# Designed miniproteins, single chains, continued (5), part 101

Each design is a single chain, and the fold is of that chain. pLDDT is the mean over its residues in the fold that is shown.

## One batch from the design tools (miniprotein)

Design m19506
Fold by ESMFold2-Fast:
Structure m19506 (fold): chain A 118 residues (1-118)
Amino acid sequence: AVKRAEEGYKKAKEAGNEKAAEAAKLGYEAAREGERAGMSSSATGGAGAATGAASAGNGNGEKGDRAAESAKRAAEVAREAARSGDSRKGNAAGGAGVAAAGEGIVAARLEGGEGEKG
């Protein structure tokens, strides 16, 4: 988890998106705290948030910004779970991290070119 989160943080910094880099840094810190606390779900949540942030950094405009904000919130939830020792918060953080990773990936893949509706 921690190694995955570190990779996400590096990729987010390389993408040049400040919000994504901040979210990935928080995810990396959350993964480290979860590992030290023995909360694998919280560590996974932090890693998911960092991965989502990295992907978000490759997104365009509003889509990338929104995905980065989601990743930041997931990282904060994971860090709080690790600090609280609450297994329910840890499980929720894991789910939030997975969701943030999904959003980031979607934002990165959508380059525009197909009109949806508008």
Scores: mean pLDDT 73

Design m19507
Fold by ESMFold2-Fast:
Structure m19507 (fold): chain A 90 residues (1-90)
Amino acid sequence: SKFSREEIEEGVKKLLELGIPKEVLIESLEYALNDGRSSVVFPLIGVPEEEIRKRIAEQFVKALEQKGYTLPDDLPPLLALEAAKYLASQ
């Protein structure tokens, strides 16, 4: 991962401190990985995995915004995605 464990753990703390429930984070993650991925991967055929991951992170943020939550500018979408994955694995 391009993020350290410490950066991921700080991302987790920030997401929880924003008042986003763990269930909302998991539902948004599932949307991004299933529906969001399917909607973006097709037009990105032949693009590096790094770019696909960024697009998945954008779909994750969009799912959160649709549920009424906005990420602060100091929490990048890709870090928020990695933090949500870490939370879901615990």
Scores: mean pLDDT 75

Design m19508
Fold by ESMFold2-Fast:
Structure m19508 (fold): chain A 72 residues (1-72)
Amino acid sequence: SEPSESEKNLQKLKDLIRNNPEEYRARAERIRAELAATEGLDIAVPDTSPEKREQYLAAIDRALEVEKEREK
C-alpha cells in the first residue's frame, strides 16, 4: 500500500512541475550541467512552456500508473 521510492520521486517531480515550474527548470539546468561535466553528455534542457509542461505531466502520470501496476 505504501508508494515505492520511484513512485514517490515521480509524484514529487509532478508536484514540482505543476506548482513551481521555475524551480523545475533550475533543477533541470543544474542536472544538465552536472551530466555534461561528469558524463560528457549534452542533453537538452526541458522546455517549460505551458504546452510542454502539460506533456511532461501526462508522461509522469503514465509512469506513475506503470509503477502502481508493478506494486500489485
Scores: mean pLDDT 67

Design m19509
Fold by ESMFold2-Fast:
Structure m19509 (fold): chain A 91 residues (1-91)
Amino acid sequence: ADEVLAQIADSLEQMAEKFEEEGLLGVAEALRKLAEAIRARDVEAIREAAERAYEELKKEAEKTEDPIKATGLRFLGLAVRVEADLAIKLI
């Protein structure tokens, strides 16, 4: 379980770095907070951070004029919530 939780957190941090490079700072911050919550094994913090990450990804999807990018960001928001739920079940 510990190795899987670390892998999920590492994946979220890598994703945050990519979004920071693209200038989506709110998304990057939210993903980093989710990774921190998973590393801390704080179930309540994971739920809160996952919802924040979903909201930030949704906001950026609404701002983009590229329908492919918008769809990708919305899909990622849902995927982040699923990964957070999996992390909680492993704690």
Scores: mean pLDDT 85

Design m19510
Fold by ESMFold2-Fast:
Structure m19510 (fold): chain A 92 residues (1-92)
Amino acid sequence: SELEALAQQAIDTLRAQAKTEEELAFIDELENNPRKRLELAALAVGHHGYQLVLDGSDLSKILEYAEKIREIIKEIEGEEAEKEAEKEIEEF
């Protein structure tokens, strides 16, 4: 729930800065996936990108950092999916 609050703050900040349909579509994708929202908050905690998102700094820099965070989230999701598959196989 603490991570959920951070995720909502990050999403609200990105929405306030969004100017194009592409930017809004990216934010909608993050908001519509509860797991991605929580992972975004978790990855932002203690990371430099956290301050950029919450501060509402230059949108171009926020989007550049958001793209990096998106890549990291995708990598983590891939690793977790593989671990879940391995665990299911080992349980048989």
Scores: mean pLDDT 58

Design m19511
Fold by ESMFold2-Fast:
Structure m19511 (fold): chain A 119 residues (1-119)
Amino acid sequence: MMSEREKRILDRLIDVVIEVAKAVNDPAATRVLDRLVGAFRESLEAGLSVEQTRARLTAVLDAEIAALKAQGLSQATIDKIRKIGQVIIDLAVNLLKAKSDEEIESHVRKALQRLFDIV
């Protein structure tokens, strides 16, 4: 069972993913983001380290990108989804490292800024 802190950081990641999914309005991007949220939840429930969490989320993103390439999506769409996914992974890892609610909100704000520069 997740701690209250782990539930809080997961909820903040979900909030960011919802905002980005609405802005992108692409079913493929939404599916990749949903898979990353699921993988982060599983990492928290398993008590994985920061390094193990980054490795797992990166492997999930790489597998999802490979599936999109196999489906014949354009390189521009794939590159955009990869950039979005990488920002979400960086946010997830930074949230896991955060020592205060102030650090959590700082990481969320920076991630949203980076994401809106992409979309």
Scores: mean pLDDT 89

Design m19512
Fold by ESMFold2-Fast:
Structure m19512 (fold): chain A 94 residues (1-94)
Amino acid sequence: MEELFEQAMAGLEMLEKGVDTALKKGLLSEEGAEEMLKILEEARKKIEEAREKGDVERVKEIMIETMLKLAEIMLKENKTKEREEKMKEILKEL
C-alpha cells in the first residue's frame, strides 16, 4: 500500500526532471514548462491528501488526470512549433 504512494511520488519527480531537461534543451517554452510544473505540484499535494486517507484508488485517479493535463500542454506546444515552422517556410518562399 505504501509502495503505491512511493511509486506515484517517484513518478512525479521523474516527470519534473523531464520538464527541466526539455526546457534546457529548448524542447519546451518557459510558459509550457511552468504550466507542467504547476500541474505536477498540484498532483503531489493531492496524492499526499489521498495518502492521509489511505485512498489508493484516488492516487490512481490523480495520476491519470495529471498525465492527461501534461499531454494537453504537450499538444499545445507541438501546435505552436508547427506554426513557427510554417511561418518560417512561408517567409523563405517570399
Scores: mean pLDDT 76

Design m19513
Fold by ESMFold2-Fast:
Structure m19513 (fold): chain A 111 residues (1-111)
Amino acid sequence: SPREELLKEFEEFARLVNELLALLEERIAAETDPEKRHRLTLIGAQLGSMFLAMSVAVKYEEDEEKLEKLAETVRKINELVREAIEAVRAGRLDEALALVDKANELLKEAL
């Protein structure tokens, strides 16, 4: 069903968010540059906001066409979050922030 596909993509999103948040916490603890620490914090804040919005949509959306569109959108978001994880690992924080910003815009368009 469209809801089962969305739940599958959301479970992957939750896994990726947990991975990225753990990485951000590690990088923040090791970071001595206040500007870089701020960028890491912004990435985490956007992920938290997206997770809440997506959790609400997954639980309460009843329109099958919207559920199908959300599942497709979450697949695209998951790819962007994987790229953001690699960007954070490489210290490319501006790229990571831009990737998460793009993911958030896709989510807003699907909601």
Scores: mean pLDDT 89

Design m19514
Fold by ESMFold2-Fast:
Structure m19514 (fold): chain A 83 residues (1-83)
Amino acid sequence: SDIDAELDAIVRDAAEQTRRYIKEYSPSLDVAVQFARDYVLQQVQKYAERQGLSPAQADLLAGRAVMRAIMETYELYKEYKKK
């Protein structure tokens, strides 16, 4: 679906930004997670406003994006520490 494609794009962009943030600043895991969460929430809000999404659709997208961004950040942080 269009929403699933946008979710994938937002999470992918957030993962790239979070990877750079982790490499540059070596933050704690909780700080890295907060960075990723805040980033995806901003991107979801912009997308929802541009598309005129209902509050329910925006909330669903935000929740799914945040969950995936947190999971991706855990994997990125784990891989960074293995290097």
Scores: mean pLDDT 85

Design m19515
Fold by ESMFold2-Fast:
Structure m19515 (fold): chain A 80 residues (1-80)
Amino acid sequence: MEQLKKEIEELGERAKRVMEEALKAIDNYDKLPLEEVVRIAREAVRTAEEYQKASGVLPDELAELAEKAITAMRAAEREL
């Protein structure tokens, strides 16, 4: 039981890090190809979805980061 909780916690921390890195890249998207911005944002969203499927819950913090990534991804996709 505790081992499974640790795995979920580690997955959550990994997802948070991936999303924070993605948001930093998206904040500098004018220096990156739009295709790369979309790829990074999509990877962040996928990581959040994997966490939700594994844990059955999406923490508010990860949900907020995912929503911000989705917004940036849609903005970049509209320019492609």
Scores: mean pLDDT 70

Design m19516
Fold by ESMFold2-Fast:
Structure m19516 (fold): chain A 66 residues (1-66)
Amino acid sequence: SAETIQRIADELAALAKELTEEKGLEVAREEVGKRLKEVAEKYKLSDDETAEVANKVLAAMGEVAK
């Protein structure tokens, strides 16, 4: 559901912000990318749903990196 996608995006965005602050943007991108792939496989997300989550996470990381 949309609510599930939003929850996943919020959790990954929080992780992404933490990793970006502690280890920098490049390490955060790699680790969050791995986690997103695992979550997409676990919850059987479509390509569109996976892209939606990825876009929300990248936006959150961009705010921290600025």
Scores: mean pLDDT 77

Design m19517
Fold by ESMFold2-Fast:
Structure m19517 (fold): chain A 117 residues (1-117)
Amino acid sequence: EEVKAAIPPLIEALKDESALVREAAAKALTTIVVEHPELVPELKPAIPPLIEALKDESPTVREAAAKALGAIVLANPDLVPELKPAIPALVQALKDESENVREAAAQTLGAIIALSP
């Protein structure tokens, strides 16, 4: 499927020089999780770049990254071990200047914790 072929370029776009491109890439990965949940295991390589995007200079990129990580863990709880390294960055995001980032981080952190007894 053409959607699966889009995953590696979208992961690379998370490191683009433009914050608008990085935000759009994170949002596109979230769309894949929602519309193509069967492809969520293929998103495992996206997890480390999304964790790094939680520290992005742009609050819209940080929000989109937190939401993407939350969508991934909710769609595939088997990926909780890969998401646990996000916990320190999500805890820091709870103190973010942007309320949207704080909200997304709280929801995503809650999902990881709830699925990881």
Scores: mean pLDDT 88

Design m19518
Fold by ESMFold2-Fast:
Structure m19518 (fold): chain A 79 residues (1-79)
Amino acid sequence: SAKLALIKAVSLLVDAAKELDDEILQLMQQLVAAVGAGDREKAVEYATKLADKVGADEETKKEIVELVTEAADAARAAA
């Protein structure tokens, strides 16, 4: 379910984004890399920056952070 959690988090971020600029795309790449590396702290950092940048509400932001935390933890456990 780590893949599903990451897909859901990215989908929420894309849906919240009014426009996908280079900064948002760079942060998304960094988020995916952090999750794949099992780096929970960086995954949460990039997810939080992305949620703020796209203007996600507090509830959506919390859901995104929870999903990326689950995805990063699952990636680390699989290594």
Scores: mean pLDDT 81

Design m19519
Fold by ESMFold2-Fast:
Structure m19519 (fold): chain A 98 residues (1-98)
Amino acid sequence: MKQGQELVEQMRRSSELALENGKKEAEEYIKKGDLNKAKMAMGAMEGLVAMTASSGVIAGKSIGPEMEELMRKEGEELIKRAKELREKLIKEAEEALK
């Protein structure tokens, strides 16, 4: 049994959940004026997305080269989103807490 489509969906859903939870946690710390905890929450979210993407690529490789390439591309996009979200929120927080 091969679950290529389900694998992409699972990786995407897990990463989107991590992004949403990380954003909410960081925003809560920013409201409290705790920039260090906001940075820590964003770092943890970015790490979780990167781990999810790496696991997805490994699973894709077990299905075939085309699936591995698709999972790698999708994972790179999700990691980029996590990094951009972290940089944006932390910059806004540093400006707001100055």
Scores: mean pLDDT 82

Design m19520
Fold by ESMFold2-Fast:
Structure m19520 (fold): chain A 62 residues (1-62)
Amino acid sequence: MEPKLTKLANGNYKVTGEPEAIDKIYEQGKDQGAVKLDETTIEFPTEELAEIAKDAIEKLTK
């Protein structure tokens, strides 16, 4: 699954991707305000964190 970044109406950012990659990225981002919404989705409070997460997910999934 190709990772996707979506800007939300509340000003936060949603990143979707492979469940295993999402779990790893959530573990790294939870102390910075990341929220795991489901197995394939994380919400971030800033665009910078969401972009870093999307890039990391792409590298984890090859």
Scores: mean pLDDT 79

Design m19521
Fold by ESMFold2-Fast:
Structure m19521 (fold): chain A 62 residues (1-62)
Amino acid sequence: AAYDEVLAQMRAVAEVTPEAEEHIRKALDLLAQTRAEHGPHAAPSVEAVKHFKKAVDLAGLG
């Protein structure tokens, strides 16, 4: 699943805390909801992007 793939990629380059994992999960859940509502090529919502940015910052990648 997308969550496991993104998490594995982040762990390859940084230590991912439980807080960062939670933000990744929320971002991917929001993206899945947007795609279920608007189709598989729908852009991520502002909320999803904010959670991704927070996860990247927490992992020290931002």
Scores: mean pLDDT 74

Design m19522
Fold by ESMFold2-Fast:
Structure m19522 (fold): chain A 55 residues (1-55)
Amino acid sequence: VESVESGRVKLSDSDEPLVAVKSTIDGDIYTTDDAVLDPNGNIVSVTSYLRHFAP
């Protein structure tokens, strides 16, 4: 998980309404891929790596 193609321009900054999406692989081990969606259903930001794991 390391993809950022559709938008890490200014989102996740603090001024944007972020819609985060999480995915759970297994109940035992949670591997989350945080992706911020736009109101048009477009991925504008992705908090992969430590970000999906850290906070």
Scores: mean pLDDT 40

Design m19523
Fold by ESMFold2-Fast:
Structure m19523 (fold): chain A 66 residues (1-66)
Amino acid sequence: MLTEEQIKKLKEQFDEAVAELRALGRQETADRYKAEIDEAIKNKDYEKVFDLVMEVNAEVERLRRE
């Protein structure tokens, strides 16, 4: 189980990565990730939240190398 502090840090990292996706012109992908994490948080699926943070950061890293 993630602590409230850990969830806050993950959300901050996610928001930064989503902002980066938007800055890179990937608005549709950013909107999709935002919808998915909001649903995961609503369902208290914190494992899904963690997975989504990892996925969005990997996508940002991939796009920065293109």
Scores: mean pLDDT 80

Design m19524
Fold by ESMFold2-Fast:
Structure m19524 (fold): chain A 86 residues (1-86)
Amino acid sequence: ASALEEEALERLERMIEELKEITRELEEGKISPEEALKRIQEIVAEAQRIIAELLEALGSLSPEMQAKVEELQKVATEAMEKIKAA
């Protein structure tokens, strides 16, 4: 993989961990639904920028990168559903 793709994979993995942390903090009452929503939106926007830059540089995403994007989308969706339930 290119250094650009490797760096992007590491960044997306960190974002997935941050989304999981936000969900945990929301469930524990340590963060408000409004603050959680803001943080999730900021993370998703940053992930979209990383993906767009990779597509411009590489023309397509590898299967590994596609799987990581799908994981991030799933985790973000699950976090958003928990906000709606709160």
Scores: mean pLDDT 84

Design m19525
Fold by ESMFold2-Fast:
Structure m19525 (fold): chain A 85 residues (1-85)
Amino acid sequence: SMEDLAREEAERIGQETGNSVVAQIILDGVLIALRELSQGKPREEALQIGVDYMRSKARYYGYSDEEIDEIVRRMEEVFDRILER
C-alpha cells in the first residue's frame, strides 16, 4: 500500500540521517496527505494539508525555519515518489 511505502521511506530517512524525530514528522505529514487524497482532495491541496501539519509539529519541537524548510523538501520528495510523477 502507499502507507506501507511511506513507512519504508521514513525508516530509510531515519537510518540515513540518524534523526528518528524528523523521520516521524515526515511520516506523519505524508500519511495525512495520503489520507486527504483518499478522501477526494486534489493532490496539491492534500500535500499542503500534510505540510501544514508537519510545519506545526516541527515548530513545536523547536526546529528553525531553515530546518523546517529542509524537512518539507524531504516530505514532498517522499510524497511525489509514492504517487509516481
Scores: mean pLDDT 87

Design m19526
Fold by ESMFold2-Fast:
Structure m19526 (fold): chain A 80 residues (1-80)
Amino acid sequence: PLTQAELAERLGVPRSTVSRLLREIEESMRRMRIAILVIELYYTEDEEERRELIEELRELGVSDEEIEEMLEQVKELYEK
């Protein structure tokens, strides 16, 4: 894979521009993954699957408190 320096050189832009754009894309993808995992966690009735989903959320840097808060938001969306 290309480094940020190699990508910047190929595109003819400053490295700072490439770094900023990649950070924005990474954060967007991270938020999307978290949302999908929380929705899956809301619908799952399998305790093993639930455990795996929680562990994946923890690996993405989501705390147990944040998981609970997001589950409450999903419940509000579907139960109201």
Scores: mean pLDDT 77

Design m19527
Fold by ESMFold2-Fast:
Order: structure tokens, then sequence, then C-alpha cells
Structure m19527 (fold): chain A 62 residues (1-62)
């Protein structure tokens, strides 16, 4: 169905997006000295990783 196709496309999009997001979070967390978050980054959900990446990016850009 169309709904199943949209869901599958969304899941593929998240899977392709996730490695870059995790790498960014690991880099930003390490730059701020938060090694615990850097180590946990691969195990976070895409949503949680995105939120923390934005938080740390804002701190680094301030």
Amino acid sequence: SMEEAIRAAGEKGQANYRPGLVAALERYARLLGDYETAERAPSLSVEEAAEKTNEYAEKLMA
C-alpha cells in the first residue's frame, strides 16, 4: 500500500541518515568533554541523537 511504501522509505531514510548523525554527536560530545554521551551515541535512537547533536552544536557555536 501507499502507507507501507511511505513507512519503508522513512525507515530507509533514517538508516542512511543515522551513521552521519552518530558520528557528529560523537565528535561534538568529545569536543565538550562528554565522553559518556560519545560512547552511548551509537545506542541512542535517531530522535535522541538528533536532539543531543543540536544541543551540543549550539554550545560549540556559542
Scores: mean pLDDT 71

Design m19528
Fold by ESMFold2-Fast:
Structure m19528 (fold): chain A 63 residues (1-63)
Amino acid sequence: MSDEEARELLRTIPDELWDAVAEALGIPVGVLRGLKSGEISPSSLSPGVRAAAVGLARLQASP
């Protein structure tokens, strides 16, 4: 999965869930904000954290 593809999936997570996602992954909310804006590459995260974040985004991606 490309960094841009992973970033787009992460951006589909509603803002109200970002605090919960950050807490569950053990990363700062500022890092999630950087991932949404593209300032931080998803590849810079540990493989487990990146996979968990993408998985959560996929679960939330469907109206």
Scores: mean pLDDT 66

Design m19529
Fold by ESMFold2-Fast:
Structure m19529 (fold): chain A 68 residues (1-68)
Amino acid sequence: MSREERVRQIVEELIKEGSTVLSPEDLEKFRETLERVKRLLLRQGASVEQIRAALETLKTSFLEEVKK
């Protein structure tokens, strides 16, 4: 599996987790933010593990902010 495909799977996993908690509007914003950060890090040559860590941190922050 390519690095890009592996990262795509991570994004899809995070979106599925978000879909159980977020409204459709917030889920779209979350998806857009994950896609933006994914593209930036892939361009920077970041490893799959670095990208996973960054996206997991982003998910945690986003979900905490929306819950308040």
Scores: mean pLDDT 81

Design m19530
Fold by ESMFold2-Fast:
Structure m19530 (fold): chain A 88 residues (1-88)
Amino acid sequence: MKAAEEILEFHMKANNDPKYLAEQEARKPEILAEVKAVEDDPEVRHALEVAAAVLRLQEANPEISASEMAALIEAATRAGLSAEEILA
């Protein structure tokens, strides 16, 4: 749960500045290593796909926090929803 939130927050912040990702990697190598290990987990990969679908649906509402998105992802994955089903 916490790992998924950290991955989302990390990627969202990096999206606005590509150099920011390199700085975060230098400052927090432990986080990068943890993200790498977690991304190899099929459950986490599925959660990230669901996160991308939720982000697309919530694009018109930028007030949704990373924590709220993580909760939606968790609920959707527990319901067995795929990214395609969420977008439909």
Scores: mean pLDDT 61

Design m19531
Fold by ESMFold2-Fast:
Parts: structure tokens; C-alpha cells; sequence
Structure m19531 (fold): chain A 81 residues (1-81)
């Protein structure tokens, strides 16, 4: 099972990676931004499945994944505006 410290470290890695993807989305065309979003959401879904399988509480996983998915969606909305 994943420890709380290990989960926080992996969550920090995911936040850093999402920040990089957000910057790529902001520099992309709307079409490329949608592709980057789809890829990033798929990767977040994979991390969610991994964390849940490792026994991380659903509430903590949902908090991290939901916040990061929102950041990605906000970046896409800015590009499509």
C-alpha cells in the first residue's frame, strides 16, 4: 500500500507535470491543445487507478486529480476563447 508521504510525492510530481502540459496547451493551436488535454486526462486517469489500487483514499485521489483536470480544462478554455 502507498504511504501518505509517497502519495504526496507522487501528487507533487503530477502537479509539476500538469503545469508543464498547461504551458504547452497555452502555446498550442486549439486543435493541438485538445490533443494535449486528452493525453493528459488519460494519464491522470491512469494515475488515479494506480493510486486507488495502492489503497489511497478516494477523497484524496479525487482532490488531486480533480484539481489538476480543472487546471487543464481552464488552459484549454483560454486557448479556445
Amino acid sequence: AMSEAEFEARAAEARAWVAEVVERIRKASPEEARRLLQEAVARLSELEREWLAQGVPRERVADVVGAEATRLLDALAEVEA
Scores: mean pLDDT 87

Design m19532
Fold by ESMFold2-Fast:
Structure m19532 (fold): chain A 68 residues (1-68)
Amino acid sequence: SVTIVSDTTVVVTGEVKGILKLGNTVLVLTSDKLVEITASGEVTVTVDGDTVTITSSGKITSVKVTPL
């Protein structure tokens, strides 16, 4: 699942296959989806089991979910 918790925080849940951070964009690949998150400010990614938390010091500007 993908949950927009606030304008600064997005939570991605699933079987995580990979995470790629490219500047202000974070790509989270799970077994069933690809999640593309773009934010302003500094982006922090925290992984705890099947849960990935993306937090921005600015704002989350875009969240795109592509089912696989």
Scores: mean pLDDT 82

Design m19533
Fold by ESMFold2-Fast:
Structure m19533 (fold): chain A 88 residues (1-88)
Amino acid sequence: SAQELLDEAIELVKKALEIAPPEFQPLIQQAIRLMEQLREAKDRLTAEILLGMFRIIYGVAKLLGAPEEVLKLLDEAIEKAEKAVELL
């Protein structure tokens, strides 16, 4: 289900927060908040906007040189969130 995929995505972002250097933690905390909002989204348009904002956070983390293991977890979260949005 969409909700199960989003729960898995949230857990991946939380894992990214645990292993992230302190300088990336505020950005990843914002990513968790966006995923939680996406989980509560009632319509596909709102979900697509929130997913777009999460992709921007990913891009910023990548540009700022976040560790590959952090980026990999965020990318896997995006893949799960994309599948969840398709089910809405």
Scores: mean pLDDT 88

Design m19534
Fold by ESMFold2-Fast:
Structure m19534 (fold): chain A 90 residues (1-90)
Amino acid sequence: SLIDRERERNAELALETFEEAVKLAKQGKIDEAVRKTIAGLILAASDVSPETLKRLAELLKEMSKAFKEQGNTDLAEEYEKLAERLEKLA
């Protein structure tokens, strides 16, 4: 159905957006990484598969690690908490 196609497209875009956010986080582009995370979460706000939620959580953990390495420990903790919440939804 059209709705199923939109869900699949949104899931793919959310993953791609999070992968870009990881790259930005590793580059120390904290504000850009956060903006991309918000965009990806909006895309993922539709019904996505448990597998997609787990992949998004893994990418959030990668961003958390990058933020911690950049000295932003508060943001890293928030991303770890968000990853745990996504895993619980899966």
Scores: mean pLDDT 84

Design m19535
Fold by ESMFold2-Fast:
Order: sequence, then C-alpha cells, then structure tokens
Structure m19535 (fold): chain A 76 residues (1-76)
Amino acid sequence: SSLQEKIAQLEKELEALRRQREELEEEIRRLEEELKKNPEDKEVQQRLVTLESALGLLDAAIDFLEEQIKRLKEEI
C-alpha cells in the first residue's frame, strides 16, 4: 500500500538523520577533548557552538519524523 511505502521512506530518512546525529556527536566529543587541552582555543569554541546548534536542528528534525511515522502507523 502507499501508506507502507510512505512509512518505509520516512524510516529511511530517519535512519539517515540518526546516523548524521551520531557522527555529529562524535565530532563534538572530539572537539570537547581538544578544548580540555586548550580551554582558550577560540576556533574550537566557535566550532563547538556551530555543531551544537546543528545538533539541536537535527534533534528537532528527528523528533518530527518519529512523530510522523508514529501517526502513520496508527492509521493501519
């Protein structure tokens, strides 16, 4: 059914975003370790702010897709 196809497509999109989130969290963790070694590194500080903002946007997108998938599954 078209509903099953839509759910499958959204689940693929969700998987892709979750993978991006994990990669972003890994980069943030790496930069946090760099910042521990040099707390005054303004470039690392600015990069962390940028990545943390991107993480927030990804979290919002993931939450949105999870809610959409949940609602579509409830229609079956």
Scores: mean pLDDT 87

Design m19536
Fold by ESMFold2-Fast:
Structure m19536 (fold): chain A 66 residues (1-66)
Amino acid sequence: MVVKIGKSEIVSIDEEKNLAYVDLSFAKSKGLKVGDLVSLELEKTYGGVVVDIDEKKNLVTVKIDP
C-alpha cells in the first residue's frame, strides 16, 4: 500500500533537487522506511521514494518523481 503524504505533512520542498522534506513523526506513524514508495498529494499527485531518515533533524527526505 502506497502511503499518501499531504501538503500539511511536508516541511519544505527543494525544487532544484526534486526533494520533499517530510515530518519525522508523521513518517514514523506510517512505518515509512528508506526505499518505500509514497504519493505526494500537492496541487497534483507526484510519486516519490524515501531516500533518507534523519532522526536528529526530525526529517524524512523523499525524492520526487516529476
Scores: mean pLDDT 82

Design m19537
Fold by ESMFold2-Fast:
Structure m19537 (fold): chain A 94 residues (1-94)
Amino acid sequence: SEIDKLGEEITELLVEIAKAYKEGDYVKTADLLVELARKLLELARILEEQGNDELAELERKRAAQALRQAADYYEKAGDLERAEKLREEAERLE
């Protein structure tokens, strides 16, 4: 199913995020966290379309958290503009 495929992609992405973080690549870690947030928002959309509004809200909150984590890593890398934009996007999801 589309949900099962997204679940597998999210799991693989979490492994890639851990590897990038271990390598000290803050920009790559942030980029992967943004990709994670996009997949979580796609999952939320599918859940909402199925009438599961409560689970959709939880996935949106998880996406907001991933965007805030990405913003922190962009800030550590010196990219304050991308950090600010992602924090604003995260706030709009809550």
Scores: mean pLDDT 90

Design m19538
Fold by ESMFold2-Fast:
Structure m19538 (fold): chain A 80 residues (1-80)
Amino acid sequence: SRGEELLKRLEELKKRFKELAEEFKAKGDYALAEGLEKTVKEIDEIIKLFQEGKLSEEELEEVVRFAEQLIEQVEQILAE
């Protein structure tokens, strides 16, 4: 289903945020790492809300879109 595809995508994005957090920690940027770890926890809460039927597929798609944009911005910062 569309919801299952969106959840799979969100789990992939969550994994990428975890990888980015570890890269920022390795560089000594603990503030950015903490922000990314907070984002991972927020993604876990969103997944839970969707599984409990408290979030629509449309809302989940908006979250995925936002998370993809955020990763792009963070990866640009890491590349500097």
Scores: mean pLDDT 86

Design m19539
Fold by ESMFold2-Fast:
Structure m19539 (fold): chain A 67 residues (1-67)
Amino acid sequence: EAAEAARRALEAAKAGDFATAIAHLGEAVRAAPDNEHIRALGEALLTDPRDLARLEELTRRAEAALA
């Protein structure tokens, strides 16, 4: 669930829908509040949602950590 929500947040950000990206990220954080990679993704999205390369790398790390 957390990894899927993080992936959906990235896809929304890539589409330029940052409101939807933030909503999906909120779901990921609620599912895995103690996960450092999900928290890093949240910090990055709130700080610079247009840095898609960074969001993509952090999403990959979060998915790997949750697998």
Scores: mean pLDDT 76

Design m19540
Fold by ESMFold2-Fast:
Structure m19540 (fold): chain A 86 residues (1-86)
Amino acid sequence: SRQAALELTKIQMLLLAAETDVWLAERNTDPAAARALLDRADGLVAAARQRLDALRADIPADEAARLEARLAAIEARVAALRAKLA
């Protein structure tokens, strides 16, 4: 539906913002600034996950799986960088 397409666009925008924050954090030499970017990325991932869970029944299973894989990839990058900053 048109509504599902708009929600998919919102999820994709949240994921792109989270990926951008992780990319900036990976290149930041200030550990405090890097942690702040990762905290923001966590919030964006949580918002994207909530929207995906609400939308999951209304989209093809393969599309939901691709978004889930993208979420998992961002979460793995955040966890890996947090471990390096500890």
Scores: mean pLDDT 91

